Designed miniproteins, single chains. Designs and how they scored, part 111

Each design is a single chain, and the fold is of that chain. pLDDT is the mean over its residues in the fold that is shown.

## One batch from the design tools (miniprotein)

Design m3868
Fold by ESMFold2-Fast:
Structure m3868 (fold): chain A 111 residues (1-111)
Amino acid sequence: EAARERREREAAAAGAARVRALLDAAIEAARKGDTKTAADYLKQAADEFGRLRGLSPQQVADLLRGFQAALDAAKEAGLKLSPQEERQLAVKLTSGALRNIGDQIDRELRR
């Protein structure tokens, strides 16, 4: 059981690190004025985040802050998202956050 919990935490940490790397790449692209590449990295980060399970509330909060920073940097660089693209991003981030937080609540309630 301890070994399984450790592997699950390591997998979640690795997934979070991948999302952070994509968000950092999006910020760097935005700083260079490459809004298309910034948008592509943001979409990849949102897709990766949407697949992650086992994130702690702290990891969820840190990643959401990273998404906000990357989105702000991209918008400052001139990125204009359509209402549909903004909605899709918001749905992916909200669903990913609620799923991971819901999993944590379920574990707490079972104990």
Scores: mean pLDDT 81

Design m3869
Fold by ESMFold2-Fast:
Structure m3869 (fold): chain A 78 residues (1-78)
Amino acid sequence: EETDKLLAEKIYEAYISGQLSGNEQLVLESLILQKPITEIPPEVYNEALRIFKKKFGLDENADIPEQVLDYLRELHNQ
């Protein structure tokens, strides 16, 4: 979906340009690499994920669309 691709590109641009906080960067990397986060407590991770979702106009109570995550993984692997 074009909208999901544009959102993923916007998120990735924020990541590479240093617009994300350290905790938001760890959250994004955890999601892209599909690995558990160990550097911060679960409550800090969940709060950073909530702020991240709100920052990009996503529903804080819903999972990030899988298509957005797939596009982010594609961008990260290039």
Scores: mean pLDDT 79

Design m3870
Fold by ESMFold2-Fast:
Structure m3870 (fold): chain A 80 residues (1-80)
Amino acid sequence: EKEEIVEKFLEKARELLDRLVAEGRITPAQAERYLANVEKLAEKALESDEHFERLKKMLEVIENATDETSLFYAEMALRS
């Protein structure tokens, strides 16, 4: 279900951004910018299968963000 996966992505992305701010890895201002990028991708994913496939790949990166290296890659994905 496309909408269900998009909602899960937004939830997990917000959780990750909150964690990165709490750990001092990014500023609240950077988190707002990254959240805007994530929300824009979510909107495009509802309109296009190509963007939806990209969103699913980003969700995998976010869900695997468990150590310093994986957190670095998750942050870089959100920055793009």
Scores: mean pLDDT 78

Design m3871
Fold by ESMFold2-Fast:
Structure m3871 (fold): chain A 76 residues (1-76)
Amino acid sequence: AEAVIEEATKELLKLGEEYKKKDFKSRQAGNSAELAGLMLGVDEEKALASVEQAYKQDEEVGKRAKELLKKAIEAR
């Protein structure tokens, strides 16, 4: 379970890196996904809020972040 949460956190942080050099909105969404990864295991409410922000900024980035958050929550 913990290994799956660690992997989801790494993938969320990787989304931030992947979108750093994209257009402004996709970059903002990537930053929101990265924040979700940093909050995962610390404050799940803030992690969820960060995923929702990513979804508002870029639907595709938000969808990818939401699936990673879902995997982490289901692994508990």
Scores: mean pLDDT 78

Design m3872
Fold by ESMFold2-Fast:
Structure m3872 (fold): chain A 71 residues (1-71)
Amino acid sequence: DVLAAFRAAYREAVALAAKGTEADEARGRELVAAAVAAVAAAHGIAVADPANPSPAEEEAILAAIRAELAA
């Protein structure tokens, strides 16, 4: 369940960022990057840096998330 995993990773990253330590922020970035990579891989989208996607890559990822919601 790619969409549920994405939402869970994002919520956890926000909670980690709220703790305010460098290690927690780094862990949050890793979780978001892994979730972005998982969505991209599931939909055949090439992303050069999942932690920092380009605007075009973000558009493709959002389109993939919308497709998951429509299914």
Scores: mean pLDDT 73

Design m3873
Fold by ESMFold2-Fast:
Structure m3873 (fold): chain A 60 residues (1-60)
Amino acid sequence: SHMEKLQKIIEKAKKILDELNKARTELGRKPVVTPEDRERLRELQNKAIEEAKKISEELK
């Protein structure tokens, strides 16, 4: 059922969001933001967006 798929996606999204929050915190501690720092954050953001999109698709 949709609920089981949603739970799995939410669990994965939660882990990704936790990693993204850690990366954001680490980035905020730096005096200078490098292109590599932004790329790493962007990759995590995109991964989180993909999981959110899967949730939206299941809710259609």
Scores: mean pLDDT 76

Design m3874
Fold by ESMFold2-Fast:
Structure m3874 (fold): chain A 64 residues (1-64)
Amino acid sequence: MVKPAKMVVVKGVEVPDLSSVDDAQKERIAEAAARTPPEKRPAVIVGEVLRIIGDQVDKELAER
């Protein structure tokens, strides 16, 4: 069973509507997903979201 998630459709792609992800970032995620085969879109979306969240939290280990 899949947990209900807050999702927004951007350019025909379902993108997580998280407070940590800006509207402009959602469009970038949607564009990346649109260039990816449907089977791989969820992985691309998750990867982009995790990168954005990680950047906000990674203040202690800013190795670049």
Scores: mean pLDDT 68

Design m3875
Fold by ESMFold2-Fast:
Structure m3875 (fold): chain A 95 residues (1-95)
Amino acid sequence: SDEEIAKKLMEGFEKFEKWYETLSEEDQKKVEEVYRKLLLTKVRVTGYPDALRVFEEKLAEFLNSITVDTTVEEFIKKAEELLDEVRKAYKESVK
C-alpha cells in the first residue's frame, strides 16, 4: 500500500543517512552523484503513476538493503540497476 511504501522509504532513508555519514569525503561525492540521478528520475516520473510506483517500491527496497558492510561500489551498482528498471517503466508509461 502507499502507506507501507512511505514507511519503508522513511526507514530506508534513515539507514542511508547513517551509512552515508560513515563514508570518506571522496566516497560521499560518488554517492551524491548517484543520489542526484535518483532525484532527477523522481522528478521525471512524477505524473506517471505506474513509473512512480516502481520508483518508490524499488527505492524503498534498495535503501533498506543498506548495511554497515555495504560498499560504495555495491551501492552505485544497485542504484544504477534501480534507475534502469524505472527507465523501462517510464518508457511503457509514455507509449
Scores: mean pLDDT 84

Design m3876
Fold by ESMFold2-Fast:
Structure m3876 (fold): chain A 88 residues (1-88)
Amino acid sequence: SAVEEALKRIDEIVKKTEEELKKESDQAKIREILDETIEEVHKIVVEYNDEFLRMKATVELTELARKYIGLEGLSWVQVKLAELEKEK
C-alpha cells in the first residue's frame, strides 16, 4: 500500500540519520541533524496525508531524539512538528 511505501521511506531516513548521529559528538550538530530529519519526515507525512503514518512517524522520530538527546527529545520532536503544522 501507499502507506507501507511511505513507512519504508521514513524508516530508511531514520536509519540513515541514526548512522550519522552515531558518528557525531557535538550536541549542537546532533540537534541540527534531528531538526533536518524531522523536517524531511514531515514532508513525507504531509505528502501521504495519512493519520496512521503521522502517528508512526512521530513515534520513530521521538525514539530517535530520546536516544540521542534524552528526555528533551520528547518535547523537541513535539514542538518542531507543531511549528511545521502551523506553517501549512
Scores: mean pLDDT 82

Design m3877
Fold by ESMFold2-Fast:
Structure m3877 (fold): chain A 72 residues (1-72)
Amino acid sequence: SAEKARRIAEEGIRIARELIEQGLPGAAASQVGDTLGRIGRAISPLPLDEALKVLEELEPRFEEVHREALKA
């Protein structure tokens, strides 16, 4: 579901940011990868247009974390 995907993203991003703060960017990247896989599974039952809207909503949040990791 869309709600489940948003909760998964929020949790995964929080953990990734904590790992970046601890000086573990590799672990943060792995956490992001696992989170994206879980999001894919949560949205796969949705209609395509709804799934794409959820991904479009979440994509900037992951790009922000990636940008933070590159500067850490």
Scores: mean pLDDT 80

Design m3878
Fold by ESMFold2-Fast:
Structure m3878 (fold): chain A 72 residues (1-72)
Amino acid sequence: SEAKRREEERRRARELGRGMGEKLLQAAKEDPSKQPEMAEGLEQAAEDAERAGDEETARIFREYAEKIRELA
């Protein structure tokens, strides 16, 4: 069904979002000078996900942005 396809797509989006968040978090740990840029990028990705109606993926991006800000 279409609903099941949307759920599958959302699940994949969440998995990709977590992977992106982890990569940016690791990059931020390796180069503290880029922490503001990485956090802003994740916040922008969260806004894009929210605009697409994927609140869970948006939440994941915001959680990683916060983790990066906490590194400072």
Scores: mean pLDDT 82

Design m3879
Fold by ESMFold2-Fast:
Structure m3879 (fold): chain A 62 residues (1-62)
Amino acid sequence: MSAEEASEKANLLGAGGVIAAEEGDLARAQEYIDRVRALKEEHPGAAEAADKALAAAEAAMA
């Protein structure tokens, strides 16, 4: 997976986390957050996109 593909996947997973959090499904939101963190560790080139996705999902959980 390229850094661009990983960044796109991080954005999609982050959006899923935001939606789950807005629906009150915090367990599902956390699952999406964990997957974004894993992508960031496997693909450092996607770190910027992953950090933005994590910030959005974590903010939606607050």
Scores: mean pLDDT 82

Design m3880
Fold by ESMFold2-Fast:
Structure m3880 (fold): chain A 118 residues (1-118)
Amino acid sequence: MEELEALVREIVDKLVEYIRQKRPDLPDEQIAALRSAADGIVDVLRNGTPEQALDALATLIAAGFEALGEVYESPEDVIKALEEMGILDLVNEIGKRLVGKDAEYIAERVVEIQRAAR
């Protein structure tokens, strides 16, 4: 559990840092909201199901992409974006530990979330 919490926080920290580099114009309040979402995911890791924790993580990743002005139509494009952010290996590890799935499964869920928001 402690290792999964560390993975979530590292994913969020790297995602936020990448967003700050690409979108320095974003308000501090939006960055703070993304960081506070990590606490929500950690809570779901402790008290929810592994599937709920993975859905919460996918939702955060989708929100991060939207903060960048990025909407993806395919899981392959999401995977490329995760690799560019330096979080692909971390996302792959958390997927395997939570539900026995790889980063592609999480990428498919991110695409579904972004599609539902549009």
Scores: mean pLDDT 82

Design m3881
Fold by ESMFold2-Fast:
Structure m3881 (fold): chain A 70 residues (1-70)
Amino acid sequence: EFQKLLEELKNEKIREKRREMVLDVAEITLQGLKQAMAADDPATRGDIFAQANAEAEALRKKYEEELKKE
């Protein structure tokens, strides 16, 4: 049935966008960890971790919003 085919195509596009989100979030998290580990001051490390987490969360929300748009 055509409706089932359309649903499978939509699911494939959703999977692709989810893969992009996971990779982008992982990259931001990894970069944040690298920067935090390079910082000598524990307070600065905490700030870098907090910023990286905030950026990763904002990116997840952005992808969720794009998925809801359709």
Scores: mean pLDDT 76

Design m3882
Fold by ESMFold2-Fast:
Structure m3882 (fold): chain A 65 residues (1-65)
Amino acid sequence: GPLQELGDKLVEALREKGDTLTREEVKAIVESSSLTPEQKEKLLALIDQYDELTPEQIQAVLDSL
């Protein structure tokens, strides 16, 4: 589903870029996802509190949906 697809894209970005993603990188991946506008708005608001996100922080944000 859309959450698994988003998770897979974030994992691939982490593998390519190292152990963290910038706020802007995570936002770009979320905005390109097939999530609903409401889910995207919620995720983007949560992401705004971070400058960079670890895998654990990414998982916590996804788990909040």
Scores: mean pLDDT 82

Design m3883
Fold by ESMFold2-Fast:
Structure m3883 (fold): chain A 69 residues (1-69)
Amino acid sequence: GAALLREIGAHDLSTHYGLSREEALEVLDLVAAGRREEALALLKSHGLSDEQAEAALRAAENVVRAIRE
């Protein structure tokens, strides 16, 4: 279900990009709300490079899309 996909997505973001679970879930929630620029700024504020932040954002967008399908 959607809750499981959200937890898997948060775990993948946390593991690959060094985010906490809470930070990863916040990024997913911002992306789901269409707040893409805020999600990107949050990722960069946590020490990700521009390339890492964009990759993490795209991963989050894919998770949100999968949850909505």
Scores: mean pLDDT 84

Design m3884
Fold by ESMFold2-Fast:
Structure m3884 (fold): chain A 83 residues (1-83)
Amino acid sequence: EELFKKLKETGEKYLADAVARYPELQPEVDKAIEKAKEMEKVSEKEGAIALHSYGGRVYARVRKADLEATRKKLEELIKKLQE
């Protein structure tokens, strides 16, 4: 009971933070939330599972964007060290 409620809350907070950092992810986040609401009508557990399953694409895009930002920061640092 409490576990799936916390999983849902954690997932929703992560997706909200993802959109705040990368607004272009809004369509994927909206789809994940909508699917979670649909499955929640079956059970709280199914809703939580759907949120994280459909949210997986958002998670992957956030990680890719974070990796690209880190790579650019590292390239600038290497450039400065070669001066």
Scores: mean pLDDT 77

Design m3885
Fold by ESMFold2-Fast:
Structure m3885 (fold): chain A 69 residues (1-69)
Amino acid sequence: KKVTVVLEDGTEVEVEGDTVLEAVRNAIVKYNLPAPTAVEVNGKVLTTREELESTKIKDGDVVKLIIKG
């Protein structure tokens, strides 16, 4: 599934994944990013791996990476 990932600098990139965790991992690998502290999906902040794994991606979803410690 196609998802838009917003990087720390505000750059929007497209990656694929069936879960938020897959999309985040694919963005990290492709763009050589540090691991995020949290992830915001359509205005909801996810902080645990279990939340990332259980949240499915829908076409057109927006995932924002939060890298702040």
Scores: mean pLDDT 77

Design m3886
Fold by ESMFold2-Fast:
Formats: structure tokens, C-alpha cells, sequence
Structure m3886 (fold): chain A 91 residues (1-91)
């Protein structure tokens, strides 16, 4: 129970960081003048958002082991979003 609460707290905190990062990426993409690059990055972000939504669903409905696995996968998705932000900023 205490371990499950700690894992859910980390998932909630990571979820907030992901939402903030997604907002920053969308603002950067909206500033891009290259329509082709903008469309490509938008598609990559949408694919990651779909994967994140499935992981969040698993975290909310799963066992403690499934919650821990979802948290580790969400951390990887957050790193992938950070890499996308870096790529967009380097344009």
C-alpha cells in the first residue's frame, strides 16, 4: 500500500512534467516556419502521446508490478519527448 502510493505519486509528478513538456514542444512547433518539419514533429509527438495515454491507463488500472513497469516506460517516453524538444530547438 505505501509502496503503491509512492509509485503513484511518482507517476502523477512525471505526468505533470510530461504535460508541461508537451505544452513547450507545441509552442516551439507553432513557431516553426518549415511546414514539412512541423508536420513531421507533430506526428512524432502524437504517436508518443498515444503511447503515454496507454501507459497511464495501465498505471491507473494495473497491479503494483504493472504500475512500476508503466512508470519505467513513462520515464523512457519523457526522455524521448526531451530529445524531440532538443531537435526542434536545434532547427
Amino acid sequence: SSESKAVMQEINELGQKIEELLKEIKELLNSLKDEEAKEEFYQRVQELVAEIRELMKKALTGSLEEQKEALEQLKKKYEELLEIKKEVEEL
Scores: mean pLDDT 88

Design m3887
Fold by ESMFold2-Fast:
Structure m3887 (fold): chain A 83 residues (1-83)
Amino acid sequence: SSLEQLYLEQLELFDEQSREMLAKAREKGLQAYIEALETAIRAYQILLDVAKKHGLEKISQLVEARLKELQAELEAARAELAG
């Protein structure tokens, strides 16, 4: 649908901005990176809820994949901070 195409284009821009923000946070230090990951995860969870409510299957799949990646990175970063 035209709505799904619009969301796909917006998701691509959001992904680029999110990755840039995470890279900048990582340069500031591990704690800043963890806080940025938590913020990104919350944002993608909201996007997933919206995508599912509107039946945007492709967007839901892409957001779920990115959430799994971010959650794994958060666990790894937290483990590094604890060691």
Scores: mean pLDDT 88

Design m3888
Fold by ESMFold2-Fast:
Structure m3888 (fold): chain A 106 residues (1-106)
Amino acid sequence: DELMELLRVVAATSIPAALMLSMLRKNPRPTREEIEDFIKLLETVLKEVPSLDPRLRQLLEQLRTLLKSKKIDVDKVRQLILQAADLLHAEANRAEERIRKLIEEK
């Protein structure tokens, strides 16, 4: 059922985006452990929704690369996480628009 699949996409994108923003609000300068949590969350999202914007996979690889550094550029990490949240919100909005059109047809 396309409607149920779209509802799952909205949940699988909007919830992680909200969690990422909440975590950054709680700690604007994330620790190594918190950055690993962001990476794990993004990996899980990409596994659940493989059709997501390929820029999300690029952001994931950039986060992994930054985490390998002896001194983590926390400001760069923060910007990449914000960009990932924005892309996830854009995907959720596209799915919501599709849902509205499907409801209108029935």
Scores: mean pLDDT 85

Design m3889
Fold by ESMFold2-Fast:
Structure m3889 (fold): chain A 80 residues (1-80)
Amino acid sequence: SMDDMFQQYRDQIRQYIDNIRQSVQQGDVNGVDTNISIMNSVVNWMLDRFRDNPTLMDQARRMQDEVDQVRQQARQQIQQ
């Protein structure tokens, strides 16, 4: 179902957020940048896939906002 597909994307994004947090703790700039890049791609695919579903699109845009916040915070925290 579309809800199951949305949940799979959400679980993937959560995994990348965890990877980003771990990379920040380790001072791994390349790890942060790589996981942010992949996470952004997943969000873009989600927005494209759910374009015609208003409820899932609203949820996907909220995920995009969360991803943008995580990206900004990670880049501020990882200073080398």
Scores: mean pLDDT 84

Design m3890
Fold by ESMFold2-Fast:
Structure m3890 (fold): chain A 80 residues (1-80)
Amino acid sequence: KEKEEVDKLKKEFLEALERGDWQRASALENELVELLKKSEDPEVKEHLRKAIMEAIEAIVRRGLPEAVEKAIAINKERVA
């Protein structure tokens, strides 16, 4: 059930990016991150990490400046 939910969110995220719906894509990315925080199943967590990584790669390929800036800010906070 949880893996199916993750797959659905990932599919909707990729479709939103294809349409250029940045607000929808950002909301779906946040939903994936929230599921990762709430999940206790290691298998579901690995599936979520893979989905989030694919989402980040898709954003980078589409050249979204705001998403790139947000990713840089997150990495900067981790280093600080």
Scores: mean pLDDT 68

Design m3891
Fold by ESMFold2-Fast:
Structure m3891 (fold): chain A 67 residues (1-67)
Amino acid sequence: MLSESELVARLVGAILAGDKERVKEIIEEMRKAGIEVSKEEEERWLEMAEKMKETIEEIDKEAAEKR
């Protein structure tokens, strides 16, 4: 079973990558491992991942702009 430290490291990586789907998967794995994750905390981390995704997409759009 993955340790708490391993799951937290994966969670942080997923948030920084803007991968909301992976964040959800890791939170579910944390719960299965007996780590307490509230719905409020889950929503907060998903919001952080969404903001990172938007930032990445904006940078990509600016790089692709011809004007």
Scores: mean pLDDT 77

Design m3892
Fold by ESMFold2-Fast:
Formats: sequence, structure tokens, C-alpha cells
Structure m3892 (fold): chain A 74 residues (1-74)
Amino acid sequence: MPSVEELQQQLTQTLQEAYLAAQQGDLATMQQKFEEAQQLSQQLADKANLSEEERKKLQEYLERLRQHLLELAA
């Protein structure tokens, strides 16, 4: 089973790959990597037993990040 530390590393790497794809204008790869990052974030939130309030803040952060990546890719 991946540890919290392993999930954090995977999440960071996946977000960096999404950012790189966005910079290159590769929307398909960016969206794929962002979806992977969302799945990793959910796994991390569950393992860290985040509160409902913390989960809402995380969701809001991810939505803002998604919009930023879309703007970066344009």
C-alpha cells in the first residue's frame, strides 16, 4: 500500500507533468494528468482522514488549479 509520503510524491510529480503539458499546449495530456492528480488527492485525503471542511477547501483549490492550467494552455 502506498504511504502518505508516497502519495504526496506521486501527486506532486503528476501535477508537475500536468503543468508541463499545459505549457506545451497539450490539453489532452494536461487533462489526463489532472484527472490522475484528482484521484491521488482523494486517496491522500482518505488516508489522512481529512475533515469535511478540509475536503471542501481541497476541492476548491483543485478547481482553481484546473482553471489556471486551462488558461496556461491557451
Scores: mean pLDDT 82

Design m3893
Fold by ESMFold2-Fast:
Structure m3893 (fold): chain A 58 residues (1-58)
Amino acid sequence: AKDFLLSIKGVGEVLADSLVALGFDKQTLALKTEEDLASLVPQLPKPLRQRLIEAAKE
C-alpha cells in the first residue's frame, strides 16, 4: 500500500506514486533484492533501495 511506502524515511509522494504504479507494495518488495530494485528503478538511490527492502521484511 502507498501508506507503507510513505512510512519509509526519504520516500516522498512522487516516489511512492511511482513505486505503486510499478506494482510495488510491502509483500512484493520483501521478495526483491537491492540489485533487483536497481535494475527496475535505476533512479532510486542505493540507501533508499536498502531501506525499502529492510522495511518490507519487517
Scores: mean pLDDT 76

Design m3894
Fold by ESMFold2-Fast:
Structure m3894 (fold): chain A 69 residues (1-69)
Amino acid sequence: SSFVEKGKEHYESLSEEKKKLIEGIAAALRAIGELFEQGTLGTGDQAEIDKLIKEAEDLGLKLHLSKEA
């Protein structure tokens, strides 16, 4: 698919710092998905999800700011 091909080419053209930010965001989002798939959200799980969301948001903000520079 054109989107997958463009995504790979774009990703490979990125700086190592941007690649690390994207990898961090992907890891946080995957961890959030795994917690939701477990189907059991206790108070501790909710706090962990909130932490992962914040981490993904902080990484996304850094990536966004690097595009505006």
Scores: mean pLDDT 64

Design m3895
Fold by ESMFold2-Fast:
Structure m3895 (fold): chain A 79 residues (1-79)
Amino acid sequence: MVEESPVQTFETTVNGTKYRVEVFSLRKDGKVFTGVVTESEDGTARYEVYNEDGKLIWSGEFPTLEEARKAAREKLREL
């Protein structure tokens, strides 16, 4: 079973563009993963998943935050 808990939410600016960043702790079968969702002002979103070693294991860019979260949940079921 996959457990997702919000860890932190913050705003950042990169090259003059503002982003909202959400960081989640993801736990599955005793292993911990870190999920990062970055949303642009136009509503497009990027999702990245890191393993315990801090290595990027999955990423995707989606036209909406809802689609990014949905795709991330489906990928976590495959881990």
Scores: mean pLDDT 72

Design m3896
Fold by ESMFold2-Fast:
Structure m3896 (fold): chain A 98 residues (1-98)
Amino acid sequence: DERVDPLIEKLLNDPDPEVRKEAALELGEIGDVRALPTLEYARENDPDLEVREAAALAIGRIVAKEGSEAEKKHAEEEAKAEPDERIRQALLEGLKVE
């Protein structure tokens, strides 16, 4: 999807946290695994909590759609180890496929 690379650029470099949050959520909806390293970086390093929460939700969604059973279990274990309740809940919510 041609949208992935521009969204990765926005997530890493846009000065507006609202724009970075939107980019993370859109990457999660697209579901392209190429976004995972950048989303993981944002989840750990973005100064804005809402951007980190959006990145966690997006990671969960991509792993739920494209990940192996082992990758899904690993993501669930990472969520349980997450000290921030909002980020933990976002990752777990992303992993749910209804």
Scores: mean pLDDT 83

Design m3897
Fold by ESMFold2-Fast:
Structure m3897 (fold): chain A 64 residues (1-64)
Amino acid sequence: MSTRDKILEIMKKYNASEESIKIVERAIDMGASPEAILQTAESVLEDHPKREEFVKELRKVLEE
């Protein structure tokens, strides 16, 4: 399973909208840095009650 697939699965696990997923997917496909991908994902889920847990999961995948 690719890093891209893992990131998208984490977004789905946290009930991200299809639009939010597309925004992050585009950032990955454009070759954005791990930090930029994380920032983009945080911004599209800023109102999520489990945002901190979501960020920790993404960081683990991006640091692999």
Scores: mean pLDDT 78

Design m3898
Fold by ESMFold2-Fast:
Structure m3898 (fold): chain A 94 residues (1-94)
Amino acid sequence: NELERQASLAARKGAVEEATKLIEELAKRKDWEGVRRVLEVAARVGAVEIAKRGLEVMIENKAPKEVLEEAIEAARRFGQEEVVEYGEELLKKE
């Protein structure tokens, strides 16, 4: 959808605040697959801060654990160890 495309573009540009606001909008709509795909883009391009903020948004909006785990696995696949460690810590606090 258009929000997912704009969020992914913001992530590719490293636009932290813009990407975070768009991810928040996807989360409010419970578009968890959209959020997961945007975080996969962030992980792929090394946008670590955006990926971490996206995981926080998922927790705040009570995303299903399975979707959160998929987002963390994408970060692991692209070698974003800081994002993986951050996501695992967020899961432990739940």
Scores: mean pLDDT 87

Design m3899
Fold by ESMFold2-Fast:
Structure m3899 (fold): chain A 85 residues (1-85)
Amino acid sequence: MEAVMQKILDKARELIENGELDEVRAAVPLIAALHMKDEEMAEELEKVLSEEMIELLRKVAEEEDEEAEKKVLEALKPKAEELLA
């Protein structure tokens, strides 16, 4: 699990450096950053996310909210596969 989350954060860093980060691509890395307690990366990712999405992602990462997790996974499932490739 942790190795996968680190890979997600490494990809997010590449996207930031290349100016390719958008809201959809930031969502999964934010969950990983919050779980890994990488506050610096979380702050950078939150800058490109809507307030509604940030709240849902924080509930998933911090409170294990099953309803919020389902909503995020349904919205991001195709994009998570692209990010991990």
Scores: mean pLDDT 69

Design m3900
Fold by ESMFold2-Fast:
Structure m3900 (fold): chain A 82 residues (1-82)
Amino acid sequence: SLLQQLQALGEQMAATQDPAEFNRLYRQMQQVRDQLIEQGQGQQALQLTIETMQAVIDRSTDPGIVLAAAVELSVARSELAK
């Protein structure tokens, strides 16, 4: 399912220390998330995005990856609160 794809991408994003790999995975995650929102699974997609970005912040040692994850976390939380 798309939710399983989003979760798998999230696990890969949380495990990577390479900004180029993170950017590639991030673009794939955005595509899957957008499809889930279109299918009416936006709340589930946003919850998984929040969990993923928290895991990235906790596990990444790259300041650029951490900053990108923190921004996305803030946006996803704001969207979910609507």
Scores: mean pLDDT 85

Design m3901
Fold by ESMFold2-Fast:
Structure m3901 (fold): chain A 81 residues (1-81)
Amino acid sequence: MVPKIVISDEFRAFFSTEQFMQLEISSLKREAELFEKQGKKEQAKVLREGIERLEELLRNKASIEEVVEELQKIHEELYKV
């Protein structure tokens, strides 16, 4: 079962969309590196492609809602592999 991503009102008040995205991108890059080290090439590829899409959203000043939707999509794609 793929976990649903929920951003609390407290988190939204504490972190800007840019700060949240930077934290998530950093976390996903670390996870992709870990999958690569474990020989999980398909999982690493899904994360690397997802990171590229998140970096594009960051560049385009996307809303937190668009970011959460993209993160959910990345997790769903990751669990299909």
Scores: mean pLDDT 76

Design m3902
Fold by ESMFold2-Fast:
Structure m3902 (fold): chain A 63 residues (1-63)
Amino acid sequence: PTKKIYLDKGDHEALLEIVLEAAERGINAFSDSTETPSPDKLEWVLLFDEQGRFAGLYSYQVK
């Protein structure tokens, strides 16, 4: 099975900054899209469910 990377609860502020920055760049941080991890030109996005609970972490390609 594929292993996912999860960040610590103590990183909440940094996680929120990543989500906000992605949104400002027009990147859907709450997208259901899952990409194959790649070290090249990737940024990390956190996903939260409707209750505000951590739902997942996805990578996306940067132009």
Scores: mean pLDDT 48

Design m3903
Fold by ESMFold2-Fast:
Structure m3903 (fold): chain A 77 residues (1-77)
Amino acid sequence: MEAVERELEEAIREASERATELGKKLVELGRDDAVREIAARTIPALRAAFEARDIEAARRVAEETVERLEAALKEAE
């Protein structure tokens, strides 16, 4: 169980780093509006997952955040 939780925490960390990279690229393209919109949707969901101590839900929200940022970046291209 603990090993699985560590793998989920690693996935969340990787997703967070990817989200930061994508967010910076979006800001460089003048799409800080998209970053703010995505943050407004994902921050409450992440907070709820952490309050529930549902690390799997936190990972899914983090991965969804990356997907939304990648979609916004592709749209900006």
Scores: mean pLDDT 78

